# Designed miniproteins, single chains, continued (2), part 16

Each design is a single chain, and the fold is of that chain. pLDDT is the mean over its residues in the fold that is shown.

## One batch from the design tools (miniprotein)

Design m4559
Fold by ESMFold2-Fast:
Structure m4559 (fold): chain A 110 residues (1-110)
Amino acid sequence: MRTYAFEAELEGEKPLRVSVLVEIEGDTAKVHAVAETEDGRRAEVSLEGKVKSPEDLAKLIFEAMRRAAEAAGVELRKVKKITVSPGAPDELIEALKKLFPDAEIEVAPP
């Protein structure tokens, strides 16, 4: 089993943060996203899917963040920043950069 965590700063009608936990077993990824707005709205979403590439995983992560934001009542317009836990594979970081070319993507210190 592989586990990765990251924090995203998103822009919609309101600024919001999304905490994401990814658990991978074989070719199956489970993504748990928690969205929170500054005014105290909170929503949780869990998605599960088969991932055959880092790009598939990046898309599943985006979909979880998007649904969590919508459940918190915010239409997602822009991803500003993603902070990835240490140990995430370089291929996943590159896939996130391709999916969010305008976002700042950094790896948290160990």
Scores: mean pLDDT 81

Design m4560
Fold by ESMFold2-Fast:
Structure m4560 (fold): chain A 61 residues (1-61)
Amino acid sequence: DEAAWLRDVADTLERESERHEKLAEEYQKKGDVETAQKHRDLAERLRALSERYRKLADEVA
């Protein structure tokens, strides 16, 4: 089912976003602010993609 597959992709992207947010926090604690910012930027992009896939799933359901 296409809707189920799209939701699975969205869930995976959301979990990856959360993982990168945690990595950003760890790098910030180490004082590596540049690497922390890169992980925050990636987390934001992954979260946006997750929302797009979730909307697509709702449209085809």
Scores: mean pLDDT 87

Design m4561
Fold by ESMFold2-Fast:
Structure m4561 (fold): chain A 57 residues (1-57)
Amino acid sequence: SAQEYLELAGKAAVEGDREAAIEYIKKAKEAGASSGALATAVGEARKHGIEVPDELK
């Protein structure tokens, strides 16, 4: 589900796993996550130094 992907993205971001964080954000978007939820996940990833592609905003 979108929520599960967002939770996995957050965990990956905290661990510094850039590839996993970006992939889970992408999967959350594909699974229908809201724009607000995606913006929050992208913001969290960026706080941990992960550069997120603009198309995932």
Scores: mean pLDDT 81

Design m4562
Fold by ESMFold2-Fast:
Structure m4562 (fold): chain A 64 residues (1-64)
Amino acid sequence: SSELLQQIIEHAKGLLEQFAKAKGYDEYEVEQLDENTLRMVLRKGDEVEEYELNLLTGELKLLE
């Protein structure tokens, strides 16, 4: 059972949601890419930004 890891992932998704709201994005989508990586897509009007969160290091990286 990976219940602890799933709880960490759910908490990380909540933090990403707070980040999106803090930056004033209109829409956000969070997807789990693998066991250690989350991807977040943020939309603000016609602007789109993509981020990856590393669950092992806690680093949030802006994608090109």
Scores: mean pLDDT 76

Design m4563
Fold by ESMFold2-Fast:
Parts: C-alpha cells; sequence; structure tokens
Structure m4563 (fold): chain A 81 residues (1-81)
C-alpha cells in the first residue's frame, strides 16, 4: 500500500502542474496505487512540447519518475521514498 507521504508528493506534483502548466494541461487522472508506488497520468493539450515539460518536472521532482506513454500523455510514478 502507498504511504501518506507518497500521496502528499503526488498532490504536490498535481499542484505544480496546475500552477505552472495550467494552459498546457488538458487533464490529470486521480492517484492510483500500483504495488508500493503512487501513479498518475497527465494529458497535455495538442501541440504542447511534452519533452520540455518532462524535463522541467524531472528538475523539480528528482525522486519521481516521468515517462512519455503517449504523444500527449505522461505517466508519473512516485516511489516508496
Amino acid sequence: MISPEQVEKAKEIIDYLEKEFKDKVAGISGIRQEGDEAVLYVTLKEGTDIDKIIEELKKKFPNAKFEKVGPNTIRITVPKD
């Protein structure tokens, strides 16, 4: 099961996306549990530079994992940390 700290970190990532990339985010999934990891998906608006957003997220949240899983979709994983 995921910890309260992982849920809090996932919420921090959501808040950051809504604050800094409000005009580029089309939708954010709810927080999901995958074993000991918290996972969420972010859908970006068409024409957004997804690679640049991933780069910025990695700089702000170095302990989280960010993967391009579709042309406009990022998978975010918050490990047990």
Scores: mean pLDDT 82

Design m4564
Fold by ESMFold2-Fast:
Structure m4564 (fold): chain A 90 residues (1-90)
Amino acid sequence: MEKKLKEVKEAILKRLKGEIKKILEAEKTDPELAEKAYEAMEPLIQKALEALKKGDLKTAEKYLEEAAEKVLKEGIENNETLNELAPFSK
């Protein structure tokens, strides 16, 4: 069980690194918006990590998905400039 938990945790951390990269790119255009997106994401990441510690992988994935959605909503919904970068992030 621990070996499978480690593999899933590594996959989740890889996905989280992708979200952090998006925030770093946003910070170059609007640092205030990037900070707001990170603040919205942080409590969900905390809950995901706690779920991982308890072995609840489904709940951890759910909170990670919600964190990604919060980053998109805070970044895209509140600043149209971030949408101009979307064609270059394929």
Scores: mean pLDDT 63

Design m4565
Fold by ESMFold2-Fast:
Structure m4565 (fold): chain A 80 residues (1-80)
Amino acid sequence: MEALEQYRDEATRAMVEALKAFENGDKEKTLENMERVLEAYDKMLEEAERLGLPDSKIERLKLQYENTKKFFEEMKKKLE
């Protein structure tokens, strides 16, 4: 339970830092924090499966992860 909340908080903080770096034109920090967000989502999915959360909740988390990946691809296009 605590690990899932910690990973969620990590993803949220990394997202805020990625957006700040993006607005400041810091490509390196933007990419670094985007990777941290995606890693946190991977850990959240692994922990959710370990905890035996309902399939509906796991599918929702997977959709959030895929939407976040798509958002990051759009951000990357603007950094190139």
Scores: mean pLDDT 84

Design m4566
Fold by ESMFold2-Fast:
Structure m4566 (fold): chain A 61 residues (1-61)
Amino acid sequence: WIDQAVADLKTLPPELRAASAKYIAELLGATPEDVERAAQAAKEGNFDEVREILTRAAERK
C-alpha cells in the first residue's frame, strides 16, 4: 500500500504532494522531523526518500 501511496503522490503537483505526504506521515505516527522530511522530499520529487520515511513510520506502528 505504501508503493500505491507513492504512485498517487507522483500524479499530484508539488504543492499537493507535500501536503499529502505530510498527512500520510502524520497518520502513521511519524516523528515531527520525519513528517517535515517527507513533505520536503515529496515536494522535491524525491520519492525514494518519501517511501523510506513512510515505511519506517508504518513499521513502528
Scores: mean pLDDT 76

Design m4567
Fold by ESMFold2-Fast:
Structure m4567 (fold): chain A 76 residues (1-76)
Amino acid sequence: SKAEELIKEIEELTKKAVEAAKKGDILTAIGYILRVIGLELDSELLPLSEEEKEEIRKKAREGIKKAMEALKEAKV
């Protein structure tokens, strides 16, 4: 489904953001975080069920949180 595709893309971008942050590649990590945010926003405009939209929001927010925590650790 479209929702499953978006969730997979969010998970892959999150993984890349965390990996970049751990390597100290801050700008690349921020770039991936912005792409995750973009996918979450785009999902609101798609003809998806409210349940599918909530799952996408949950995955995006969890991913952003993980990437931001990795960036926070890299800044110390």
Scores: mean pLDDT 83

Design m4568
Fold by ESMFold2-Fast:
Structure m4568 (fold): chain A 64 residues (1-64)
Amino acid sequence: FEALKNEALALLHRALEAGDEATAALLAQSIVEAMQLEKQGDVERAKEVLEQAIAEAERRLAAA
């Protein structure tokens, strides 16, 4: 979980540097959602949320 969270935070920083507000907002929202799920004990769903957000962000940033 921590590794995925750190990867999502790194992509959030890259999106902000690129001026991609939509991707940055997606990553920020997904990180918050994943942290809430992890706190509730739903680590599997928390990981899925981060994995989906990371994959989408990577696709968007690669296209830019």
Scores: mean pLDDT 80

Design m4569
Fold by ESMFold2-Fast:
Structure m4569 (fold): chain A 98 residues (1-98)
Amino acid sequence: MKPDFKEIEATLYLMNGILALKYGDYEKAIEDFKKAIELAPDSRLGAYAQILLGEAYYKLGKKEEAIKWFNVAIETARRLGDEDLLKQAEELLKKAKE
């Protein structure tokens, strides 16, 4: 397969978002994860970015946005047949609904 330059760029945004999330810059994490999703929406990377976007919203106190993105991640993981991502998104959704 030829290299997908959008997936490379999406990976860089995903990694930057993870660093921002780790260091408590939740607004930057949200921006970076949204860009990763935009570049690779229907991919395993995109599904993982959707999960992390939900986590960033939850950390920022935006529970309704977090629930929305966990549901989006569940549907993406289900379409991809990725049981690990599906389970992770479902567990985070359950926790966010507490």
Scores: mean pLDDT 87

Design m4570
Fold by ESMFold2-Fast:
Structure m4570 (fold): chain A 59 residues (1-59)
Amino acid sequence: SLEEVIELARKAAEMFKAGDDEKVRAILRELGLSDEEAEAAVASPDALTELLTRKVVEA
């Protein structure tokens, strides 16, 4: 559901702020993002925001 996607996205953002790139990638993959998308999100905060926005819109 949309609410679940938003909650998981918020959790991923918190993990990103913690600075643990491997955990952020793992959480994003669990959310259904591809390995490439997860790697891009860890490499760029802007990419993370865009990926989360697309996931919410598609949900």
Scores: mean pLDDT 69

Design m4571
Fold by ESMFold2-Fast:
Structure m4571 (fold): chain A 84 residues (1-84)
Amino acid sequence: MFSSQTDLTQLDLSNGNITELKSGMFAGLTSLEFLDLTANKIERIESGAFDGLTSLKALLLGNNKIKEIEEGAFDGLTSLKVLV
């Protein structure tokens, strides 16, 4: 409803044109448990890109073009069980 996206538990961003994951891109998604970024064109993941995703259990990054992952990019993912 008309609240911030803090109640969102699943986000499918697959098969898009995302080329970079910037710091704070997912800020406020504190209830998110599943994030699918599969089949984008992601080449770079910045430090803090996943900050605040403390509930995230699964992160799908398959079929991207990742060349660079900055130190600290995954530091906020304290609940993560699956990374592909």
Scores: mean pLDDT 82

Design m4572
Fold by ESMFold2-Fast:
Structure m4572 (fold): chain A 64 residues (1-64)
Amino acid sequence: DEKEIKELEKEIEELEKEIKKLEEKLKTSKNWSREEQLELEIELGVKELELGVLKLVLEKLKKK
């Protein structure tokens, strides 16, 4: 349904923005401790997995 697709697209857009911010933080974090960098890398990885799941759901909805 168009409404469901639109809501999911908004969630994907929000998550992509969060991922982009984390990637930017990671690029600028060369002066941070290795532990702080690893925490950002883990957070980024988790968000990328979430994005993958949402994109898969969106693909299935668009086929209907």
Scores: mean pLDDT 79

Design m4573
Fold by ESMFold2-Fast:
Structure m4573 (fold): chain A 71 residues (1-71)
Amino acid sequence: SREQELEAEVLTALAIMEAAIAKRSKDKNYIEEVIKRLEETRKQLEEMGFTRSAELVKEIIDELKKKLEEL
């Protein structure tokens, strides 16, 4: 539905914005909290059938996890 499309777009945009902030942070606890929220968003997008958006969020999660390993 159109409403689900808009919800997916908003969720994806918020994920991108939050990840951008986390990428510039050195606070390990904050980055871990962002990863948890992004994993919830990824699952929600998958369940709604927005596989491309979910895949994008997964890539962002993987980038943040790599950053945590370097901290």
Scores: mean pLDDT 87

Design m4575
Fold by ESMFold2-Fast:
Structure m4575 (fold): chain A 62 residues (1-62)
Amino acid sequence: SLEEELRELGKKYAEAKKKGDYESALKYTRKALELMEKLGLPQEAIEAARRELKLVEEKLKE
């Protein structure tokens, strides 16, 4: 299911961040945001995911 895929992406994202692998974290966050929008999650959740995406992108530019 899309919900299960989103859950697995969240786990991979957390693991990537733990390793300092922000390139993979960015990839997983982008996929998660796309699935969240496709699932029609609340605006607040989507905005939170967009903020997280921006933070990961900023980390990659450091």
Scores: mean pLDDT 82

Design m4576
Fold by ESMFold2-Fast:
Structure m4576 (fold): chain A 75 residues (1-75)
Amino acid sequence: MKLEFALGAAKAAKRAAQDGDTAVAIESLKTALSLSEDEKAIEYLKKGIEALKKGDTEKAIEYANKAIKELEKKI
């Protein structure tokens, strides 16, 4: 259950970043991070947040995709 919500938040963050909504993307990544217990997913979510704060939207989308992949392996 918690893992499914983390995955949903990570997917929402990716969509927000693709739509140029940086604020929503950051908040969604933070939500996914708060719900995640997987060390690799946590690392990618943190890197995604850092990339968005630096204005690197493409890198943030890449890290969101990597986090999504790690979370999906646990469902």
Scores: mean pLDDT 83

Design m4577
Fold by ESMFold2-Fast:
Structure m4577 (fold): chain A 67 residues (1-67)
Amino acid sequence: SEEELDREVKTALGLIYLAIANLDEKRGDYESAIEAYQKAIDIFREAGDEEGVKLAEEKLNEVKSKL
């Protein structure tokens, strides 16, 4: 269904933003990493991906501790 495809696409997009955030974090671009993790959280919430939300929130808190 379109609803299922939308969820799958959103989950994939959330994972892409997690990857972007991880690269930004490795470069020391903590502000950019925070923005990317926040986008991942929002997208995972829209997808109903509770595990994705939790993972992204844990990573966001970790990065914030470095500022």
Scores: mean pLDDT 86

Design m4578
Fold by ESMFold2-Fast:
Structure m4578 (fold): chain A 63 residues (1-63)
Amino acid sequence: GAMARLAEALSKIEKGRQYLKEGKYDEAIKYFQEALDLLPADHPLRPEVVLLLTYAQQKKEEK
């Protein structure tokens, strides 16, 4: 249901953030993309996840 999808999205956001801290940008990108796929189109967390995804993509290009 919707609550299970939200819980999974939140877990993926947390894992994505951990991968960002570790410099594992490919893994971070994957987890943030999966989180966006689970979040509703109008969810208030979407802009934050989009910024995290963009940041991870930028950091990957810098290496």
Scores: mean pLDDT 85

Design m4579
Fold by ESMFold2-Fast:
Structure m4579 (fold): chain A 78 residues (1-78)
Amino acid sequence: MEEEKRRREEFEKRLEAEINIGLARIGLAVLKLIGADPEVIERIQELIDEAERLLESDVEKATELAEEAIKLAMEAFK
């Protein structure tokens, strides 16, 4: 009963974090393909790596870091 609800809520939160990490990775891959600034690429990679480390322990922070990586990638496309 309560355990099933917790597992579903945890699954949904983790799925959201994984989707955001995936979007950040796609943005990073595109930036590498177009030859964007290596410093920006490195910074986005660091945010993705940290988000992945936090995925099991702090899914909310993982989502926040992934969203920051996505934002930075979007700004780098200008």
Scores: mean pLDDT 81

Design m4580
Fold by ESMFold2-Fast:
Structure m4580 (fold): chain A 61 residues (1-61)
Amino acid sequence: SHERQFATHLALIRHAAADPRVSRETLERFVEQLLADARRAGLPEALIAELEAAARDALAA
């Protein structure tokens, strides 16, 4: 379940980052909310750290 939740969150970050219509500010708010939701859902800290790394990569591009 956690692995599937992680995969879904990762895909959502990548999909949003790939959309040229999504502004940096919108992407920032989106990933902040997604990370908050993942933490609230109880994903392991190691998986949260991977999502945080993916979010940083997406925002740097």
Scores: mean pLDDT 84

Design m4581
Fold by ESMFold2-Fast:
Structure m4581 (fold): chain A 79 residues (1-79)
Amino acid sequence: MKEEVERALEVLEQLEKDLEKVKELLKKSKDEELKEKIKKSLEDLLKQLEELKKKFKDDPEVQEKIERLEKKIKELLKE
């Protein structure tokens, strides 16, 4: 379980960094098809985070990082 928690935290930290890049890409891109694909990927990621949140319900650090990422993804989806 400890190793699974550590891996989850590493993945969540990497996703947070990747979301900053996605934000820049959405800001610079004039390609509506690319934006639509990115939004679909963000929606799929949000669903995956909900499942991960259920799996790690007893780990407050993982929960906090997931909630932070969910907020960031929702902001990107609103535009």
Scores: mean pLDDT 78

Design m4582
Fold by ESMFold2-Fast:
Structure m4582 (fold): chain A 70 residues (1-70)
Amino acid sequence: SMAELLALVREHLEGVVEKVRELAEKGDLESAQKILDGLEQLAAEETDPEIKALIEEAAKRMREIIEEAE
């Protein structure tokens, strides 16, 4: 179902956000930024509005994590 797909996408994005947090905490801001850049590009290319919103939310959280670590 679409609800199950969206839940899986959200779980995957949570894992990526946590990876960015770990990179930022150890001072690897360059790797963290590369992940964010890739996710922002993916969001720009996504045509499904619900999936796009989930990606944009994750990218916003990553941006906040990186900005706080700088």
Scores: mean pLDDT 86

Design m4583
Fold by ESMFold2-Fast:
Structure m4583 (fold): chain A 70 residues (1-70)
Amino acid sequence: AAEEARAKVAAILRAQAELAAALAGLSDEELAAFAAAREAEARALEAELRAAASQLSDAQLEAALAEARA
């Protein structure tokens, strides 16, 4: 359970980084067109990250952050 929660936090952080990278490649028009969808997805990822993080101890959260960074 704890290791699963840690892996989930790492996966969510990687998903946020991938989203940011994808959006950075867009033109101004494309970025504007995707603004609402980006906001909704970012909010969903934030909520998921908070829920997963709440199940971890400080040590487990630090391990998840280190794993996401790798």
Scores: mean pLDDT 70

Design m4584
Fold by ESMFold2-Fast:
Structure m4584 (fold): chain A 71 residues (1-71)
Amino acid sequence: GEEARKELLKAIGDILAAIGDLIEAERAKKKAEKEGDEELLKKADKDIEEAEKKIKEAKEKIEEAEKKIEE
């Protein structure tokens, strides 16, 4: 019971952090596009991809933790 709840809370924390990273990366991309900075644009695109990957991984962990709580 408690361990599954702890895993769920950790996974929720991970997804919130990843969403924060995604928002920051999207803002950086918009700034890079406005300034015409190709290096910042490439960095922002990579940061977006990494944040999206973390969101997917955190979502999978949430689903696993929810299944354990329902048992």
Scores: mean pLDDT 81

Design m4585
Fold by ESMFold2-Fast:
Order: C-alpha cells, then sequence, then structure tokens
Structure m4585 (fold): chain A 67 residues (1-67)
C-alpha cells in the first residue's frame, strides 16, 4: 500500500520542512504539499485518495509537525 503524506501549510517553506520530517519519521513514499489549501479541502483530498486510489494517507498540518 502506497503511503502518502498530505502537508497543509501557509507557506511553501513550512510545507517542505514538515514534509522532510514526515519522510524521516514515518517512512512515507510520497509527500504532497498543500500550500494555502483549507483544512476542509485537504480532508476531502485525503478521503478521495484513500477511497479511490487505496492509498494510506497521513494528513498533517505543518505547524503541528514543526512544533
Amino acid sequence: MKKVALVRAETREEAEKAGEILKEKFGVDEVILLVGVSNEEAVELALKLQKEKGYDVLLADAKAVLK
């Protein structure tokens, strides 16, 4: 099963830093950066990837990962 991390952030720099940490700690196969995307849109995308593609999706907020 493909592991994908969706990282929501206000800036690209925060998203990239959080994505790097998630790759190291959780061994995800792919990181998708969601810059300026609402929480509702991120949740909908995560659900779509899980349901339609069968991916193991981790949804993370960059601020939570970086703290």
Scores: mean pLDDT 80

Design m4586
Fold by ESMFold2-Fast:
Structure m4586 (fold): chain A 73 residues (1-73)
Amino acid sequence: DLEELRKLAVEGAEAAAEQTERLAEETGSEKLREAAERLRELAERIARARSREELLEVVREADEVAQRAAEEA
């Protein structure tokens, strides 16, 4: 079900954004702040995805941003 996949993906991206933003506030890292903002933008794009292909493409971008944020932390 595309709707259920989209919902789970949005929740995941928003959770990652919240965690990254909290870490950015604690560390003062500009890179982490930018990553959190990017993750929130990607969560909105996931919410608007109209196909499985579009959804997976945006999810891959979100995963890359989250991975780079984890390496920065």
Scores: mean pLDDT 83

Design m4587
Fold by ESMFold2-Fast:
Structure m4587 (fold): chain A 70 residues (1-70)
Amino acid sequence: SEEALEKALEEARKKLEEFERELLRQYLDGKISPEEVRERARKFIEELAEELSKKYGVDKEELLKRLEEL
């Protein structure tokens, strides 16, 4: 349902913001390269979409499309 998708997106936004903050901190501290930033971001988004699509019973591809617009 649209309500389930909206709940999945809300949880995804919160988790993505927390992840991005930590990732940026590690990058600014010189602990990871720009290539590692891109790789970790891709893996995180894919894993997050898989987890939340199963948790909320929503389509993973639809959730991924909405996440790419954030």
Scores: mean pLDDT 82

Design m4588
Fold by ESMFold2-Fast:
Structure m4588 (fold): chain A 69 residues (1-69)
Amino acid sequence: MSVEEVAKRLTEIGRKYRAGELSQEEAGEEMRRLALEAGLSEDQANRVYELAKQGRLDGAGAYLLSQLA
């Protein structure tokens, strides 16, 4: 999966969360799943989930993208 594709999917998750279509926990689970699909380790994916669960969705996305660079 390309970094650009991951960024687009992160943008869509954030959009759905802001629209009330996803809860904070659901957004975190989608971001964790995206991290695993992008080839990140379980520990890295769990870090993404932890940040999202704390309401830090932008921080979770930035962390995920940084691990792919």
Scores: mean pLDDT 85

Design m4589
Fold by ESMFold2-Fast:
Structure m4589 (fold): chain A 86 residues (1-86)
Amino acid sequence: LRKEAEELAKKGEEAYKKGDYLKAAEYYFKAALLAKAAGDYEKAAEYLEKAGEALRKYLESQGKTEEAEEAYKLLLEKAEELRAKA
């Protein structure tokens, strides 16, 4: 789980650098879920924040700026909740 989460986070980083924000968000979401399952709430929060940033950029690219801000804010709140459990 921990190694799998890290590998998914690396794939998310690569997708983000290529501008594939939707794919980056998907990889970071999966990394966050695996980190949470492994009990690593701090890394789960970090990955969820990165997923939120990627999703925000994707939605902005689709002209959904209002949805982008709402999604980003929601994911930041969830990341903060995870950090509180770390």
Scores: mean pLDDT 84

Design m4590
Fold by ESMFold2-Fast:
Structure m4590 (fold): chain A 99 residues (1-99)
Amino acid sequence: SLGPAATDEEIEGARKRALEAAKRGESTPYIVALGILAVANEIAGDKKAAARFYTAMAEVALEEGDYETAIRWAKKALELDPDNEEAKRVLETAQKKLA
């Protein structure tokens, strides 16, 4: 589909809100919203925007100590954008926590 791409400001705003919610143990509605936006951008063909949303989900999982989920979402982000530096950092950090 040819839906509008998410703006940098929208992506960063959603990421920041989700991470702040994770610190309070209230991430669930933010994770759901990030997932919807990730899938919507993936379907629209905006792989880089989709990767940024999957990376935000991985960062939230990492903050909550869910390292297996963080690895899963970081790998998904890297499938869409192999050069996503933040996704690489999340993947390496989460893998190190499980080792």
Scores: mean pLDDT 83

Design m4591
Fold by ESMFold2-Fast:
Structure m4591 (fold): chain A 70 residues (1-70)
Amino acid sequence: SAAEIQRKLGLASVLLNERLGPLLKEGKLTPAQVMEISVTVMELSKDPSVTEEQLREAIDALIAAAVAAG
């Protein structure tokens, strides 16, 4: 539903702000990596087949992969 998508978008925005900000400030992620993760997560948030739990796991995996690549 539209309400579920809005909730997932809100959750994604909060989690990305809380987790990506400190990593960007510490130089552990580049601005390009932050943008790529943000876009990917926001698109996943719009997918009605993706649950909030799957969204959280995807955020964890994307951040871990990006940090490991640096």
Scores: mean pLDDT 85

Design m4592
Fold by ESMFold2-Fast:
Structure m4592 (fold): chain A 88 residues (1-88)
Amino acid sequence: MVAEEAARRAMEAAAEAGRKAGAEWEKAGGDEKAAAEAAVRAAEEVARFVEELLEEHREDPEAVAALEEFLRLAREWLAEARAALEAA
């Protein structure tokens, strides 16, 4: 249950960050650099949050496995966001 709650919180954080990035993209009205900067910031916040959850739940192998997968996805998203910022 606690491990499932941690994974759910990581998923909620990722979904919220994705929504914020999308809203900033629409708000930028074609300002790709501003939108990309917002995406990088959102991805960095998600990665940091998941790393904190990993440390808190390191004693639970099931939680660790789920959170490691979320961290991998968050890092991939951060790399994509940074690539978009460089292209802007």
Scores: mean pLDDT 74

Design m4593
Fold by ESMFold2-Fast:
Structure m4593 (fold): chain A 64 residues (1-64)
Amino acid sequence: TADDVLAVLAAHRGRALSVAELARALGVSPSTVSRALNELRKQGLVRRAPGGYELDVAGLAAHL
């Protein structure tokens, strides 16, 4: 689920996605997305942005 959230954000680089948009794209509940986003934030892979969440490019570079 966290990897799925990361994949959707990577496909939409440069755009912030809301919890509702991620839940709709993945076919999961908003609570499932929120838990996945918390784990990705702990890893430095995503950050808060106006309108939702987006990839943290510096954190993503460490995992390439």
Scores: mean pLDDT 75

Design m4594
Fold by ESMFold2-Fast:
Structure m4594 (fold): chain A 66 residues (1-66)
Amino acid sequence: MTEEEFEEELYAALAEIVFGIMKANNDPRAKTWPTASKEERKQILLDYGIDEELAEKMVEAYEKLT
């Protein structure tokens, strides 16, 4: 893997971890996450305390790899 590919996989994995936390906490948004828009996923990440720059990278990587 290139460093770029590794970073994308890492950011996508971080998004999956947040989704796992949502499911563990019975967050109603967990039901919509798999079909959510890029903007909806970014807003959820922001609500979970992820900063805007990192949230953008996580959402972009998640969309690209799933």
Scores: mean pLDDT 79

Design m4595
Fold by ESMFold2-Fast:
Structure m4595 (fold): chain A 66 residues (1-66)
Amino acid sequence: SMMDVDMAIKEVVDLVQELVARGASIEEIEKKVEEFVKELEKKYGKEVADEAERAGRQVIRHIRRR
């Protein structure tokens, strides 16, 4: 459902922000997001996980351009 997508996106964005706040490297952030997206796929299914991965990649791209 759309609510599951919004929730999954929020969880990925929150994860990226938490890792950035603790000083994690871009490599660590990418690895942790990839692992978390796999867990989201198990919980919500592939469709929701694909949308969350897309959002996570967008946030990481924004951080890289800082």
Scores: mean pLDDT 83

Design m4596
Fold by ESMFold2-Fast:
Structure m4596 (fold): chain A 80 residues (1-80)
Amino acid sequence: LTEEQVEELKKTVTDALVKAGVDKEQAEKLAKEAAEKIKKGEDINLVAGKLGQRAYELGASPQESTRVANTLIDTAEKVL
């Protein structure tokens, strides 16, 4: 992942989390953690699953949590 790809991932995932009802500061923290894990070579599907679970714990609906997870997968596959 280049710096530009990491920034695109963080921005897109942060926007998805905020739309799901997650607070902006918490959304930015979660997006950064997810991007760093993917940069380290962690499995994209596992990172997305954990991100979706965290969104749900922060008040997102099951549908929005799934959307957040899918947004991470789609964005990561597009930039990789």
Scores: mean pLDDT 84

